# Designed miniproteins, single chains, continued (5): the designs that were tried, part 51

Each design is a single chain, and the fold is of that chain. pLDDT is the mean over its residues in the fold that is shown.

## One batch from the design tools (miniprotein)

Design m17865
Fold by ESMFold2-Fast:
Structure m17865 (fold): chain A 108 residues (1-108)
Amino acid sequence: SKEDIEKLKARLRELVVRLGDLQVAVRNGEITLEQAKAGIAELRDELSEVIKQAEKLNLPKEVIDLLREAYAVLQEILDDPNATREQVIAGLSRAAELLTRAVLLLES
């Protein structure tokens, strides 16, 4: 429904904000890489639920593909025990960009 799509867009916008907050915290040295990875795992799990909702709502394949790519970016950081601070910052930025593109497609 239209209300379900609006709610999903709100959830995606909140994920973008939280990814940005994590990126700033990592960049400023406010949290450790271990703490950053814990936050990324939480956001990845929330994004997994958003993807399931998007599929249930039969959203366009292009939107779902962007969400899955964002998930893969976050998962790649978590799977790399040697992920650098720079790689974590770049991955968080990329995931936020992909989710922002998904929201814009839903507003088209």
Scores: mean pLDDT 91

Design m17866
Fold by ESMFold2-Fast:
Structure m17866 (fold): chain A 72 residues (1-72)
Amino acid sequence: RREEVRRLLAEALRALLAGDRERAQELGRRALALDPEVLAELNREITERGRELVAAGASVREALEAEAERLA
């Protein structure tokens, strides 16, 4: 369940980075349907770490790439 949501979110982030917004949206919707609470938890973690990376000088794209790598 959590692993499945994590996998879908990792795929969604990779799709977003590749410019495939439609696929990213579909994968995010599937993750939400599986477990909205786990998705919210992972989203919070991504946001917190992404904010730290951006504060340290990374771009938003670099922060998303780092999180996609971590979730995979």
Scores: mean pLDDT 76

Design m17867
Fold by ESMFold2-Fast:
Structure m17867 (fold): chain A 73 residues (1-73)
Amino acid sequence: METARAVGHILRAIAAEMEGDYKTAGEDYYAAAKLLPKDDPLRRKMLENAITAYEKAGDKEFAEKVRKELEEL
């Protein structure tokens, strides 16, 4: 089930944030978002979390790509 896999990625992202691994956190939040329906409010929230994590990681290019995807929802 896609929702169960999304939850797994969210939990991994939270653990990565607790360790200060913002790159992994951004990757896992983004992966979770892609597993959720595009009309799910949680997808929007995961994309927002991915943007913030990538910005904290210094990955401006991925943050901008995710921002554009969020704006298209």
Scores: mean pLDDT 83

Design m17868
Fold by ESMFold2-Fast:
Formats: sequence, structure tokens, C-alpha cells
Structure m17868 (fold): chain A 64 residues (1-64)
Amino acid sequence: PVLSDDELRELALKLGIMVARGDLTAAEQLLREAGVSPEELGKYAKSVLPPEIRDQLIALTESL
């Protein structure tokens, strides 16, 4: 996937909101559609999300 830095930050924020709400099904679906690596998401999640939400998101990406 060819996502810009801004698109990756926006994606990380949206996924973080879904995870914070407990909407793991929606987060998983969005991750599958985006096709981004856990490594790529992890670095942007660190910049925009609290540690607990970031760690939950990374765990979700690794479980796919």
C-alpha cells in the first residue's frame, strides 16, 4: 500500500479510536483493507496514541 505519512497518522488515529471503544471487529476490518504492516502502524501509533491504546493496536495487527 502507498500511503503518505499523513494518511498513516490518520489511519493510526482512526484505529486507535476503534480500539479505545472496544470495536475490535471494525479495527480488524480497516486493517485488512489498508494492508499496512504492524511495523509501519507502530511508529505512527507511538506519535498519536497513548501507550495502552498503541500496544492494543499493535497486538491486534500481530494477531491477524
Scores: mean pLDDT 77

Design m17869
Fold by ESMFold2-Fast:
Structure m17869 (fold): chain A 64 residues (1-64)
Amino acid sequence: MQEKAREAFEDILDRAFARSRGLTLEQYAAELGISVEEVKARLERTDKLLDEVAQEIVSFLRSR
């Protein structure tokens, strides 16, 4: 369940970034010199890390 939501979110982010730069996922991967699957894996890892950090920061500020 959570994995499906995360995959959808990652796909949306990939499309948002690509659209913002006027690129498709394939073109974005080509620009980085890697495969589309590797781009998705890299973004998923980064997104997960950022989400954890953001949650921790928000909790700290909120519970001050």
Scores: mean pLDDT 65

Design m17870
Fold by ESMFold2-Fast:
Structure m17870 (fold): chain A 98 residues (1-98)
Amino acid sequence: SVTITVEAPESVKAGEDLTVTATWTNTGDKEYRVVVSVIDAETGKLVARDEKIGNSGSVTLTVKNLEAGKTYIVRASAIDVDTGEIVAEDSKTVKVEE
């Protein structure tokens, strides 16, 4: 099976950039599509996304202009390229200080 981990700070100050890294490992021959999403926790609005295909690797996403007082969900999902199924995911919550 594939394992995925999201690294994100618990909080950022308004006007600071949020940098998020998703790392995944698999010792098999299978490739996965790894998607990193930053989502407004109240509205469900996608504010940033990046993706990469590989057996193992990392994706780093830097997000600017996050809104003061809001909470964002950072989610990384490993998707089986043959089936489209999510086979592993991890998430972190980030608060934007006022």
Scores: mean pLDDT 86

Design m17871
Fold by ESMFold2-Fast:
Structure m17871 (fold): chain A 61 residues (1-61)
Amino acid sequence: KKKKEEEIKKRIEEGVKNLDRKLTEDEVKAIIESLKELGLSEEVIKYAEELLKKKLGEIKV
């Protein structure tokens, strides 16, 4: 269980690192929804959410 979750987390980290730009809030939501559709655990989803939020641009609303 933990090894599979670790592999998924690393793939998410690599995907986020490969982004040359900051993400919008809508893009973060779309990615999280896609991960939920894959049936990933809440722990993995929360981890992905934290990583994606670090890539968010300035909150300029």
Scores: mean pLDDT 71

Design m17872
Fold by ESMFold2-Fast:
Structure m17872 (fold): chain A 70 residues (1-70)
Amino acid sequence: AAELEARAQAEAQKALEALKAGDVEAAEEHAKRAARLLKEAMIEKYGEEKAAFIEEGTEKVLAEALEQIR
């Protein structure tokens, strides 16, 4: 779980770097990868039921954040 969370954080950082460079497409790709890795980490840590709830919340927050900075 911790390794997947670390990878999700690394992908989130790459998304931020891509946004700073003006590459919105790359930022979206890295943000989606971060969300997927976080979902896998949450499944490992909390089980499928709680992971599904966290995934929905995380995807919504990431989508709203990307929309706000466009």
Scores: mean pLDDT 72

Design m17873
Fold by ESMFold2-Fast:
Structure m17873 (fold): chain A 69 residues (1-69)
Amino acid sequence: AEAERERNLAITFADQGLTPEQRRAVELALETIELARKYGDYQKAAEAAKSRGLPRVAAILEGLAETRA
């Protein structure tokens, strides 16, 4: 599901003339938002991001957890 979603986003943004680096940044931002929404707890979402090998997403979610506290 995540790989499929990532692929669909890449296809959509390729049609918009985005570079691979720009597409990756957009994908990272969307993954951050979806993990936060799924868990309803930024700390738990950060832990899930780390387990999925997404350290940048995890760092953003940890920052959001601190801001909310």
Scores: mean pLDDT 65

Design m17874
Fold by ESMFold2-Fast:
Structure m17874 (fold): chain A 61 residues (1-61)
Amino acid sequence: GLRERGEAALAEAVAAGRAGDAEAAQKYGTLSVIYLAEAGADEATLRAAADRVRAATQEGS
């Protein structure tokens, strides 16, 4: 479902960010927020997902 796709995209965004692949991190990060929002995730959950991708990208820099 959308939640599982959102969580999978979030995991890929975090992994890409940590690996220094900022383009992939942004692409999967955007997809994760879209899927999680469509699945009915709360604003706090969406913010936490975006923050995790940002932190991973900083680690990979």
Scores: mean pLDDT 85

Design m17875
Fold by ESMFold2-Fast:
Structure m17875 (fold): chain A 68 residues (1-68)
Amino acid sequence: MSAEEYYKKGLEYLYEGNYEKAVKYFELAVEKDPSLSSRAYGLMGDAYLKAGNFEKSEEYFRKSAEAR
């Protein structure tokens, strides 16, 4: 599976409300293509926020800002 396919899967799971799988696939996308880091970390922050994990949400929003 390509970085783009992992990113798309992350978006699909985020849309479905499966935040754990969304984060997993965004992490895999970044591993395959680090240029996606800013966008993927922002979406991971959103996923953690929606899951009620405010500490992780803040952490990933910070990583998103630092990546770009």
Scores: mean pLDDT 83

Design m17876
Fold by ESMFold2-Fast:
Structure m17876 (fold): chain A 80 residues (1-80)
Amino acid sequence: SLAEQLRAAAERARALAEKAAAAGAPEEAVELLLEAARLLEEAARAAAEGDLERAEELAREADRLAQEAAELIHAHLAER
């Protein structure tokens, strides 16, 4: 189901945040990944309740935050 897929995505985002933090990524990037995970958890709840439009909106916001985190990590590695 969409809710199961979104929950799995949230778990992956949280795991990525933990790995990024362990690797010394910028705190801002880790915070963005954790926020993306929270939005994906909210999206999973919305999907489970049948609110597919809200689920898609929250998932798209999570994707944007994850991209911002990736850009910060890339910039950090390039500067140091």
Scores: mean pLDDT 87

Design m17877
Fold by ESMFold2-Fast:
Structure m17877 (fold): chain A 112 residues (1-112)
Amino acid sequence: SVERVKEYLRRAIAILKEHADDPELAYRRLVELLAEAEADPSLSPLEKELLARLVGVLYDAALRDWSLEEFRAALEGSLAEFIERHGVTDPELIARFEEVVAFTYEEWAAAR
């Protein structure tokens, strides 16, 4: 299901790139994408929450024209807050979430 999270993140980035001139439309399309992900039984509840958080960071990065350094800091901060809020202590699960965040950074950097 980590691969499925990555697929949704690729789609979120494509939406932001396609609608770069219309942030309100981009926002609406991302809400529709997250509703699809929420209904996806292949995603765990934690994966759904992480995806929603990362999509929010992507939207802010696009809207505010963040540098890659600002974007990386926002991604890392969002992941740290998510791990703390949900009491995630499993090192393997943390490593999988770090992999998703790294993927999100690389895909956004390549797409912009």
Scores: mean pLDDT 90

Design m17878
Fold by ESMFold2-Fast:
Structure m17878 (fold): chain A 72 residues (1-72)
Amino acid sequence: GHAGAAAASRAAAEAAAKGGDAAHYSQNMTVGNAAAGSERGMRYGALASRAAAEGDYKTAAQYSRLAAEASE
């Protein structure tokens, strides 16, 4: 019943957050890579790529965001 629905909703939100992190990483890396931005942006982009290669999309999303922001 209700308790099972709440648990399923939480699991779906957690899965969506992970999917969102992967999507943010892809979007930010597209922007950062294309921009060929500042040295700082390139450095964060490299860290994001390494995190993604390790399967850590949460860390990859964080670094890719910093890369996109620094590449302005």
Scores: mean pLDDT 61

Design m17879
Fold by ESMFold2-Fast:
Structure m17879 (fold): chain A 60 residues (1-60)
Amino acid sequence: DRQQLIEQAYQQFRQLLAQGLSPSEAFNAVRQWLVAQGVPEDEAVEIAREALDRVLEEEA
């Protein structure tokens, strides 16, 4: 479940960054999307952070 959300957030980040959003803009968008899915805010922040770390790892 949590891993599935991280993978979905990862795909969202890739799409948003490709559209020209900054990392902070993309982070806010993904966090809001996770909260809309019913994820608590603190968990949404953790999931979004893990997904963004994976994106940044690939770009390194």
Scores: mean pLDDT 81

Design m17880
Fold by ESMFold2-Fast:
Structure m17880 (fold): chain A 94 residues (1-94)
Amino acid sequence: SMDKERLEKLKKRIEELKKEAEEVKEKFEKYASETMKKIVELYEKQGKEAAKAAAIVTYVHALENGLPEHVAVAAAGVEAAGAEIDVEEIKKIE
């Protein structure tokens, strides 16, 4: 519920500042791309478990910064890490 509340708050602000919202989204997508590279490196060095944990943390961070779920999953490298986003795992991070 916390992620939904933060996304709703960000959505209202984005709708108010529609043009700035597009620039903010591009900035966050660029940030997520850099983080995805780090997750792939972690996967190769530390194994799947560490990469999964890093991907979940990045996913939550991306959602809190206003990225939609499907973009957050892709940008965080969750697919590359083989991680499945679980609500219980997200709650444990909080």
Scores: mean pLDDT 59

Design m17881
Fold by ESMFold2-Fast:
Structure m17881 (fold): chain A 57 residues (1-57)
Amino acid sequence: MEEEYEKLKEEVKKLIDERLATDPSIDPAFAERVKKLIDEGKFTKKQLETMIENLKK
């Protein structure tokens, strides 16, 4: 089971949704596109970790 990778995908999508709810400068269409690419497995584990760090700040 790819628990670590799936957990990272869920965390990034959750943080994107949270950021989108609080930051009006974020384009909802862009956010949905990024979430789709995450679901399609287009990002590496390292890229997902970097996105989490950036979204948490």
Scores: mean pLDDT 78

Design m17882
Fold by ESMFold2-Fast:
Structure m17882 (fold): chain A 56 residues (1-56)
Amino acid sequence: SLQQGRQYLQLGQQYYQQGNNQLAAQYYRQAADLYRQSGDLGLSRLAQLMADRLSQ
């Protein structure tokens, strides 16, 4: 759901702020999947790009 996607996006941001890029990327990817399932392709793409940048 959109609410769950938002929660995972927030978790990703928290881990990113802690310097844990691996967990941040994982939660951003989960947020992207939830946004995609909810039909929010814009937020899904944003979260996917954030995950991809942190896993490089």
Scores: mean pLDDT 84

Design m17883
Fold by ESMFold2-Fast:
Structure m17883 (fold): chain A 100 residues (1-100)
Amino acid sequence: SVTLTVSGGGTIPEGGSITVTATASGSGAKDYKITLILVNEETGEIVKKKYNVSKATLSNLPAGTYRVIAAAVPKDVDPSKLKIEEFAAIGDGITVVVTA
């Protein structure tokens, strides 16, 4: 099994930047890579995907409220070829607020 947690949420001004970090834990964690998914909470739109990274800096986001979610993908699979429903595990997210 794999458990995913994300840290580093907060509030930034429009044109600012923020760094988020994902951690995988559990007996199966070593067999997976992390993909970070940025979702606009108001629209439900997937704004960005960051493949095979546990840390990402988010910048140049329009004003709004966003959710950052971590997803686990087997190491032998290209995550850019997967639909969201095909990810092995999706963990808890954090909120990023971008103010005008």
Scores: mean pLDDT 80

Design m17884
Fold by ESMFold2-Fast:
Structure m17884 (fold): chain A 80 residues (1-80)
Amino acid sequence: MSKEELDQEVKLALASMYLALGKRFLERGEYDEAIETFKKAIEIANEILNDPNASPEVKREAQELIDTAKKLLEEAEKKK
């Protein structure tokens, strides 16, 4: 595993952790915290999509994460 490959996997893991944290805030009715956390997940996942060294598999996972986070972000904004 190269440093670049490790960085891509670490970013995907970090984005996934923020997605999970955002879901927890949403479940607890902490909508402002959920919104900020989902935005952070989307930001990190977008870095992967814009990385020419990211594999097609990692980019697919990042896109799926962005799609999920955007739906949950919209739900949090509606419940605010």
Scores: mean pLDDT 83

Design m17885
Fold by ESMFold2-Fast:
Structure m17885 (fold): chain A 71 residues (1-71)
Amino acid sequence: MELEEMLKAIEEAERKVEEMKPYVSEEAYERAEELLRKAREAAEAGDISKAAALATAALLVIVGDEVDKEL
């Protein structure tokens, strides 16, 4: 169930990125979406570690953009 668990994690990250869309720049949103697409591709290829790293990076991009916008 490693692949199924990773796909669920990617779906949760996709939902969080979409929820944050109104609060972040279009550039940050596009970057996060690209990272999530690559995460899904990595998971489907069986590279669960790479998928997890890419999904985490997507969430960090969204959080980082929100902080930078307030500065």
Scores: mean pLDDT 77

Design m17886
Fold by ESMFold2-Fast:
Structure m17886 (fold): chain A 88 residues (1-88)
Amino acid sequence: SSDDIYQQGRDIMNNSWSSISQLRQDYNQGRISYQQYINQSIQIYQNTRNQMRTLLQQAQSQGDSETVTFLQTYIDYVDIRIQDYQNR
């Protein structure tokens, strides 16, 4: 159902936030370098974007405009984050 796609999108979003938060802690505690923190953050966001794009295609095929808007908004956010991190 469209509710299932929305929930999958929420789970992917929450998992990406948890992963980025863990990387930030690892960097702050000296477990990884700044360059490793940046590179791994980009990789998490790229993986998140790919997963969200798959869900976006499914939501579009089902005509779920609200879920499409949610997923597209988060993809746009992730694209901004990737660009910001690449420019550091």
Scores: mean pLDDT 90

Design m17887
Fold by ESMFold2-Fast:
Structure m17887 (fold): chain A 70 residues (1-70)
Amino acid sequence: TKEEIREKLRELVDLFLEITKIASPEKAQEAAKLLNEVLEAVRTMPYDEALEVADKAIEKLKQIIEEEKS
């Protein structure tokens, strides 16, 4: 539903903002690219495929945060 997309986008934005506070400029740019890929997927892909792209991006953003905290 549109609600699920909204929730995933909110989580992505929150993770991106966290990365911009703690990460290098290079990692922040990588995070921005992932966020943009999800926005394009939501705009151009079927719903199920867009959610899969969002879930993978969330996983990658969480990995960046873990790496930066180490």
Scores: mean pLDDT 81

Design m17888
Fold by ESMFold2-Fast:
Structure m17888 (fold): chain A 77 residues (1-77)
Amino acid sequence: MEELKKKADELVKKAEELIAQANASTDPREQARLYIEAGKYYSEAAELYRQAGDTEKADFYRKLAESYFQKAAELLN
């Protein structure tokens, strides 16, 4: 359980770094790619939190992943 939470925390940090890179970019295509990659890490983190029994964090990061996938879709239209 502890190991799952640590791995999830690491994935969240990677996602946050990608979001910072996306927000610094002026290229919509690059921003979209980075948001998609960050969303994947948030989704993986959510699943690990769920397996660890942290339902609140699992739900939070699942919704956050969905939000970033939506932002990426808007940038590619």
Scores: mean pLDDT 88

Design m17889
Fold by ESMFold2-Fast:
Structure m17889 (fold): chain A 89 residues (1-89)
Amino acid sequence: MEELKELAREAAALATGSSTHEDLELQIQASMAIIGVAVMRLAALREGREDLAEAIEEGLKTPVEPSEEAVERAIELYKEAAKLYDELL
């Protein structure tokens, strides 16, 4: 599932970078997205989806510069990745 891996990786990168945003509300939203992605990574490892877990880990290690748009995109991509993940289980 190339699409799920790419969405999860990008969401992780955007959320991780945005956790340093100066706006506390956006920072909290980005942090919640990071928690969601981290939970998805643990679930992927449990299900033997090492490829998905690795993609998420790569995203977390490659933070994108923080911005309001990056926070919004991180939340949207995380929700889309979570929906695709649920469809596969």
Scores: mean pLDDT 73

Design m17890
Fold by ESMFold2-Fast:
Structure m17890 (fold): chain A 64 residues (1-64)
Amino acid sequence: GEKEELVEKLVALLREGGLSDEQIAEATRLMQSLSPEQLKTLIRLLEAGQLSADEVLALLRQMA
């Protein structure tokens, strides 16, 4: 579904941004509590270089 595709896209961007397998597993769990709109926002900010992968992980911890 849409949410699963957004999670997969955000995971790919976070992996490209240098997150470890452990950090990716944590991020993936935290993403399950987010709306599709929140996931789209994080993807946009990462793609634009406005947030780093580490900053997205910190935000996921705060939002979940």
Scores: mean pLDDT 87

Design m17891
Fold by ESMFold2-Fast:
Structure m17891 (fold): chain A 62 residues (1-62)
Amino acid sequence: MTFEEFYEKYGDEIEFALLTIKAVNAKLAGDLETALEYYRQAATLPNPELRKIAEDAIKELE
């Protein structure tokens, strides 16, 4: 498949992974506001399973 086809099929998973890595790094640095921002961005992704994981992480930090 092309990169575009791959990103259309798996782009949400890739973006979720990048956002959660950034959120975890912010949390480890003690920056909970930045961590919440990245989890909120992950919660806007169209994959409902990934959104639920992000929403659960937000609830744990709030």
Scores: mean pLDDT 77

Design m17892
Fold by ESMFold2-Fast:
Structure m17892 (fold): chain A 72 residues (1-72)
Amino acid sequence: SVEELALEAGRALKIAADTSLPTEQRVAAVKRAREAIERLKPHAPLQAENFERYLRLIGARDPDPAVRAAAA
């Protein structure tokens, strides 16, 4: 469902932004967030745009260069 895709995107973004977690887990979460956002986009474009803005902030500001690269 759209709600499940939005929940998945949100959960993945929380993991991606959590600087206490290992880099590999955070990079995997960025990829999962991107996949969920792309699947959400045709059904809830405004909500997908909000998640994409958050992912873009991770790509611009995260202290880990590998996480930033994954989010670009």
Scores: mean pLDDT 87

Design m17893
Fold by ESMFold2-Fast:
Structure m17893 (fold): chain A 83 residues (1-83)
Amino acid sequence: IEEFEKRIKEDPKDVYAWLGLAGAYYEAGNFEKAKEAAKKAAEAAKDDPKLKAIALTGLAGIYKEQGNYEKAEEYYKKALEAK
């Protein structure tokens, strides 16, 4: 987590650092911070359809783990539309 936070502080547009941070929070069971990091990854990847799709798919997966299937479906559809 601290390594990805350092990378984001140096480059807030580092999509891979935001994706890594989302995964690290997810593994730690902090789904709220994982969702925020995944949203930031999607924002940073706005000019890269493939990375945006990856970030949105990650966000959908976090919603699914929380039992929010409606939001998970919404973000999976957005990921498919992005790429």
Scores: mean pLDDT 77

Design m17894
Fold by ESMFold2-Fast:
Structure m17894 (fold): chain A 119 residues (1-119)
Amino acid sequence: MLEVIESGGGTVAEGGSLTLTPKISGVDFSTADVLWVGASEELGVVGVAGISGDGKTVGYADRVAGRATISKDAAASTAYLNMTDLRREDTAVYYALAGAGGSAESVAGFGNGARVTVE
């Protein structure tokens, strides 16, 4: 069964940085795609960053381009999202979505999210 546990949230000063970490289990992490999304009343639900199962295809939303880096550690079953130069508009609950192999029958899941507050 797919399990995702997001961590690394908290309150940070405007202009600060943090790293969000999802621990993913129940799938072959080496083939699982990971997508980070942010959810807030201000933004709605917005994509942040994505990484393919092999770690070679990476995408970033224009809003965070140049301020976010996503990386994958398949041995640790972890995909890090590092965010720098944080803005008040980045205040959201962040979820990691993991899909097995990106197929039409992919199992996808997310955890309870990591709350980020920028002050």
Scores: mean pLDDT 75

Design m17895
Fold by ESMFold2-Fast:
Structure m17895 (fold): chain A 73 residues (1-73)
Amino acid sequence: AVAIAADAQGTIVNTDPVTNVTTTTVLDAADIAAVLDNIRQGVAAHGQTLTDAQLQALKDALIAGKSGPSWTS
């Protein structure tokens, strides 16, 4: 699925169940916070820990709409 790549690029892919139209939306501040929390939990589930610097770089990348940050563990 494209969802993880879209999150890393500061975008969300959403499909409207009524019109069946797929749209790509740039993340706002609340969406960025939710995505960041989900990524943090996912990384922790794999037995990894993100540093404050890695979290900041990820947040900056999401806000800027850039490809994933260099926080690869």
Scores: mean pLDDT 56

Design m17896
Fold by ESMFold2-Fast:
Structure m17896 (fold): chain A 87 residues (1-87)
Amino acid sequence: EERKKKLREEAEKLYKEGQIAFSNGDYEKAVELFEKALKLAEEAGDYLLMSTAYQNLALVYEKLGDKEKAETYYQKALEYSRKAIES
């Protein structure tokens, strides 16, 4: 329980850092931070945090002009958002 709480807190911190990198136009750093947050969300078994990570990755790839990859990540975000509700 405490371990999963720490994983969620660390993931949230990485999301904030990723959002700052994204706002500054540092898309490579934003991807790295959001991917790290995704791994922590996976370890925590937190479908809502996983959905958030996929949504943020989709936004980055949309800004990079990779529409196909952005659509793939938006689809994953919807999938995990649904799983979060069902859990």
Scores: mean pLDDT 85

Design m17897
Fold by ESMFold2-Fast:
Structure m17897 (fold): chain A 93 residues (1-93)
Amino acid sequence: VKELAEEVIELAQELIELARQLGNERALRLAQKALELAKQALETGDKELVIEAARLVREAAMELLRTAPDDIKLISRLIGILLRAIGIILDLS
């Protein structure tokens, strides 16, 4: 659980930076909420908080993909984040 919470923190921080660069306020809010929940999960060991944080990472990545410019590197990076978030959700059931 702790290792997955740390990974969600990393994904959420990356999405916060991307959302700020792209000016996507909705994705920024989702990523910030994910970061907060993942930090709480790291402190408490609560598996459900990791799942909720990963779901928010997934939603933020999807929002950024919806509004992303036609940049293959950016799109590839966002798809990678999305797939990893889905993997974490599945790993924790």
Scores: mean pLDDT 85

Design m17898
Fold by ESMFold2-Fast:
Structure m17898 (fold): chain A 55 residues (1-55)
Amino acid sequence: MKEEILERADRVGAALAARGETERARALSQEVKELVDAGKLEEARELIDRAEAEL
């Protein structure tokens, strides 16, 4: 689960960076890491889902 969340975050972040949204990609990576470190895996997944939907 944790590894899958981080892999998805990397993929979405790469897509954001490819669109020129490098600052947003950095923010997403940092926020997901903080949520995962806090054990908030469901919130991390929701954040990724939302970012991915905006692609």
Scores: mean pLDDT 80

Design m17899
Fold by ESMFold2-Fast:
Structure m17899 (fold): chain A 85 residues (1-85)
Amino acid sequence: PSQETIDEEVRLALLEIRAAIAKNTLDRAIKSGDKELVKETIKELERLIAEYERFIAESTSPQIRADAQALLDDLKKELERAKKI
C-alpha cells in the first residue's frame, strides 16, 4: 500500500477507537442515569460524525471510504438512540 493509504487506515482506526469509547461512555451514562454525561457524549458523537464525514470526503481509497461509511451509519444510529433518552 502507498503511504497515503496507510495514513488513511491509521486515521480510520483512530476514529474507530474514539467511536468505541463514545459508545461505551453512552451506555454507562444511560445505565447510571447520568443525564449530564449523556449530553456530553451526544456532543462527542456529533463531533465524530462530522470528522467521519470529512474523512470520507477526503478519502482516496474506495474500500476505506466504504468502511468509513458503514461506521458513520452506525454512529448516526447511536446518536438518534441517545437523543431519544
Scores: mean pLDDT 85

Design m17900
Fold by ESMFold2-Fast:
Formats: structure tokens, C-alpha cells, sequence
Structure m17900 (fold): chain A 75 residues (1-75)
């Protein structure tokens, strides 16, 4: 779940950087990544053993999004 969310976020970021804009494809992938991250957060609230996975996944996704935004702004 966490790794899948990161993968989708990375794919969305790559599309945004390549296109120089947020495309329909990138938006769809980002939305799917957000849904997976929300599901992981929900599971971590009920199972503390998943908290580290959620925190690591959220951090990685945030870094990917921030990097893509910086790259897009610099273009």
C-alpha cells in the first residue's frame, strides 16, 4: 500500500515535469496516490504497527510533490 502510493506519486511527478504542466494523466495518478495514502493513514490509526510505514510514505510522497512543484515553477 505505502510503496504503491509512492510509485504512483513518482509517476505523476515524472509526467508533470516532462509535460511542464499538470496533465489529466498526472492528476489521475496523484489522486490514486492520495487515496492510497489516506487508506494507509486510516489503517495506521487503528494499528500502531503501521504508523512508521505511514509516516515514511507520507514523507516520501511530500518530498516527491515538493520536488515536482519546484521543477515546474523553475521551468
Amino acid sequence: LGEEAVRLAEEAAELVVEAGEVTEEARELAERAERLLEELKRRAEEDPSLREEFEETARRVAEIVARAAEELAAA
Scores: mean pLDDT 79

Design m17901
Fold by ESMFold2-Fast:
Structure m17901 (fold): chain A 64 residues (1-64)
Amino acid sequence: SSEQETALKFKKLGDELFAAGKYLEAADAYEEAFKLDPSNREIRDELHKASVEVLKLAVEKVTK
């Protein structure tokens, strides 16, 4: 099977996790998708978006 097909399955998992507010888990799923298809800009953009949400949550935990 094609690595691109597996990448899209991880992307779909990431999309579902992101919609559920599970940003760290979504970022992990998108990272696996990116490793399988690093030329896919859509996966790269979604990974960046999820990573930004993870950083926002980390800042909120440190700042009162």
Scores: mean pLDDT 83

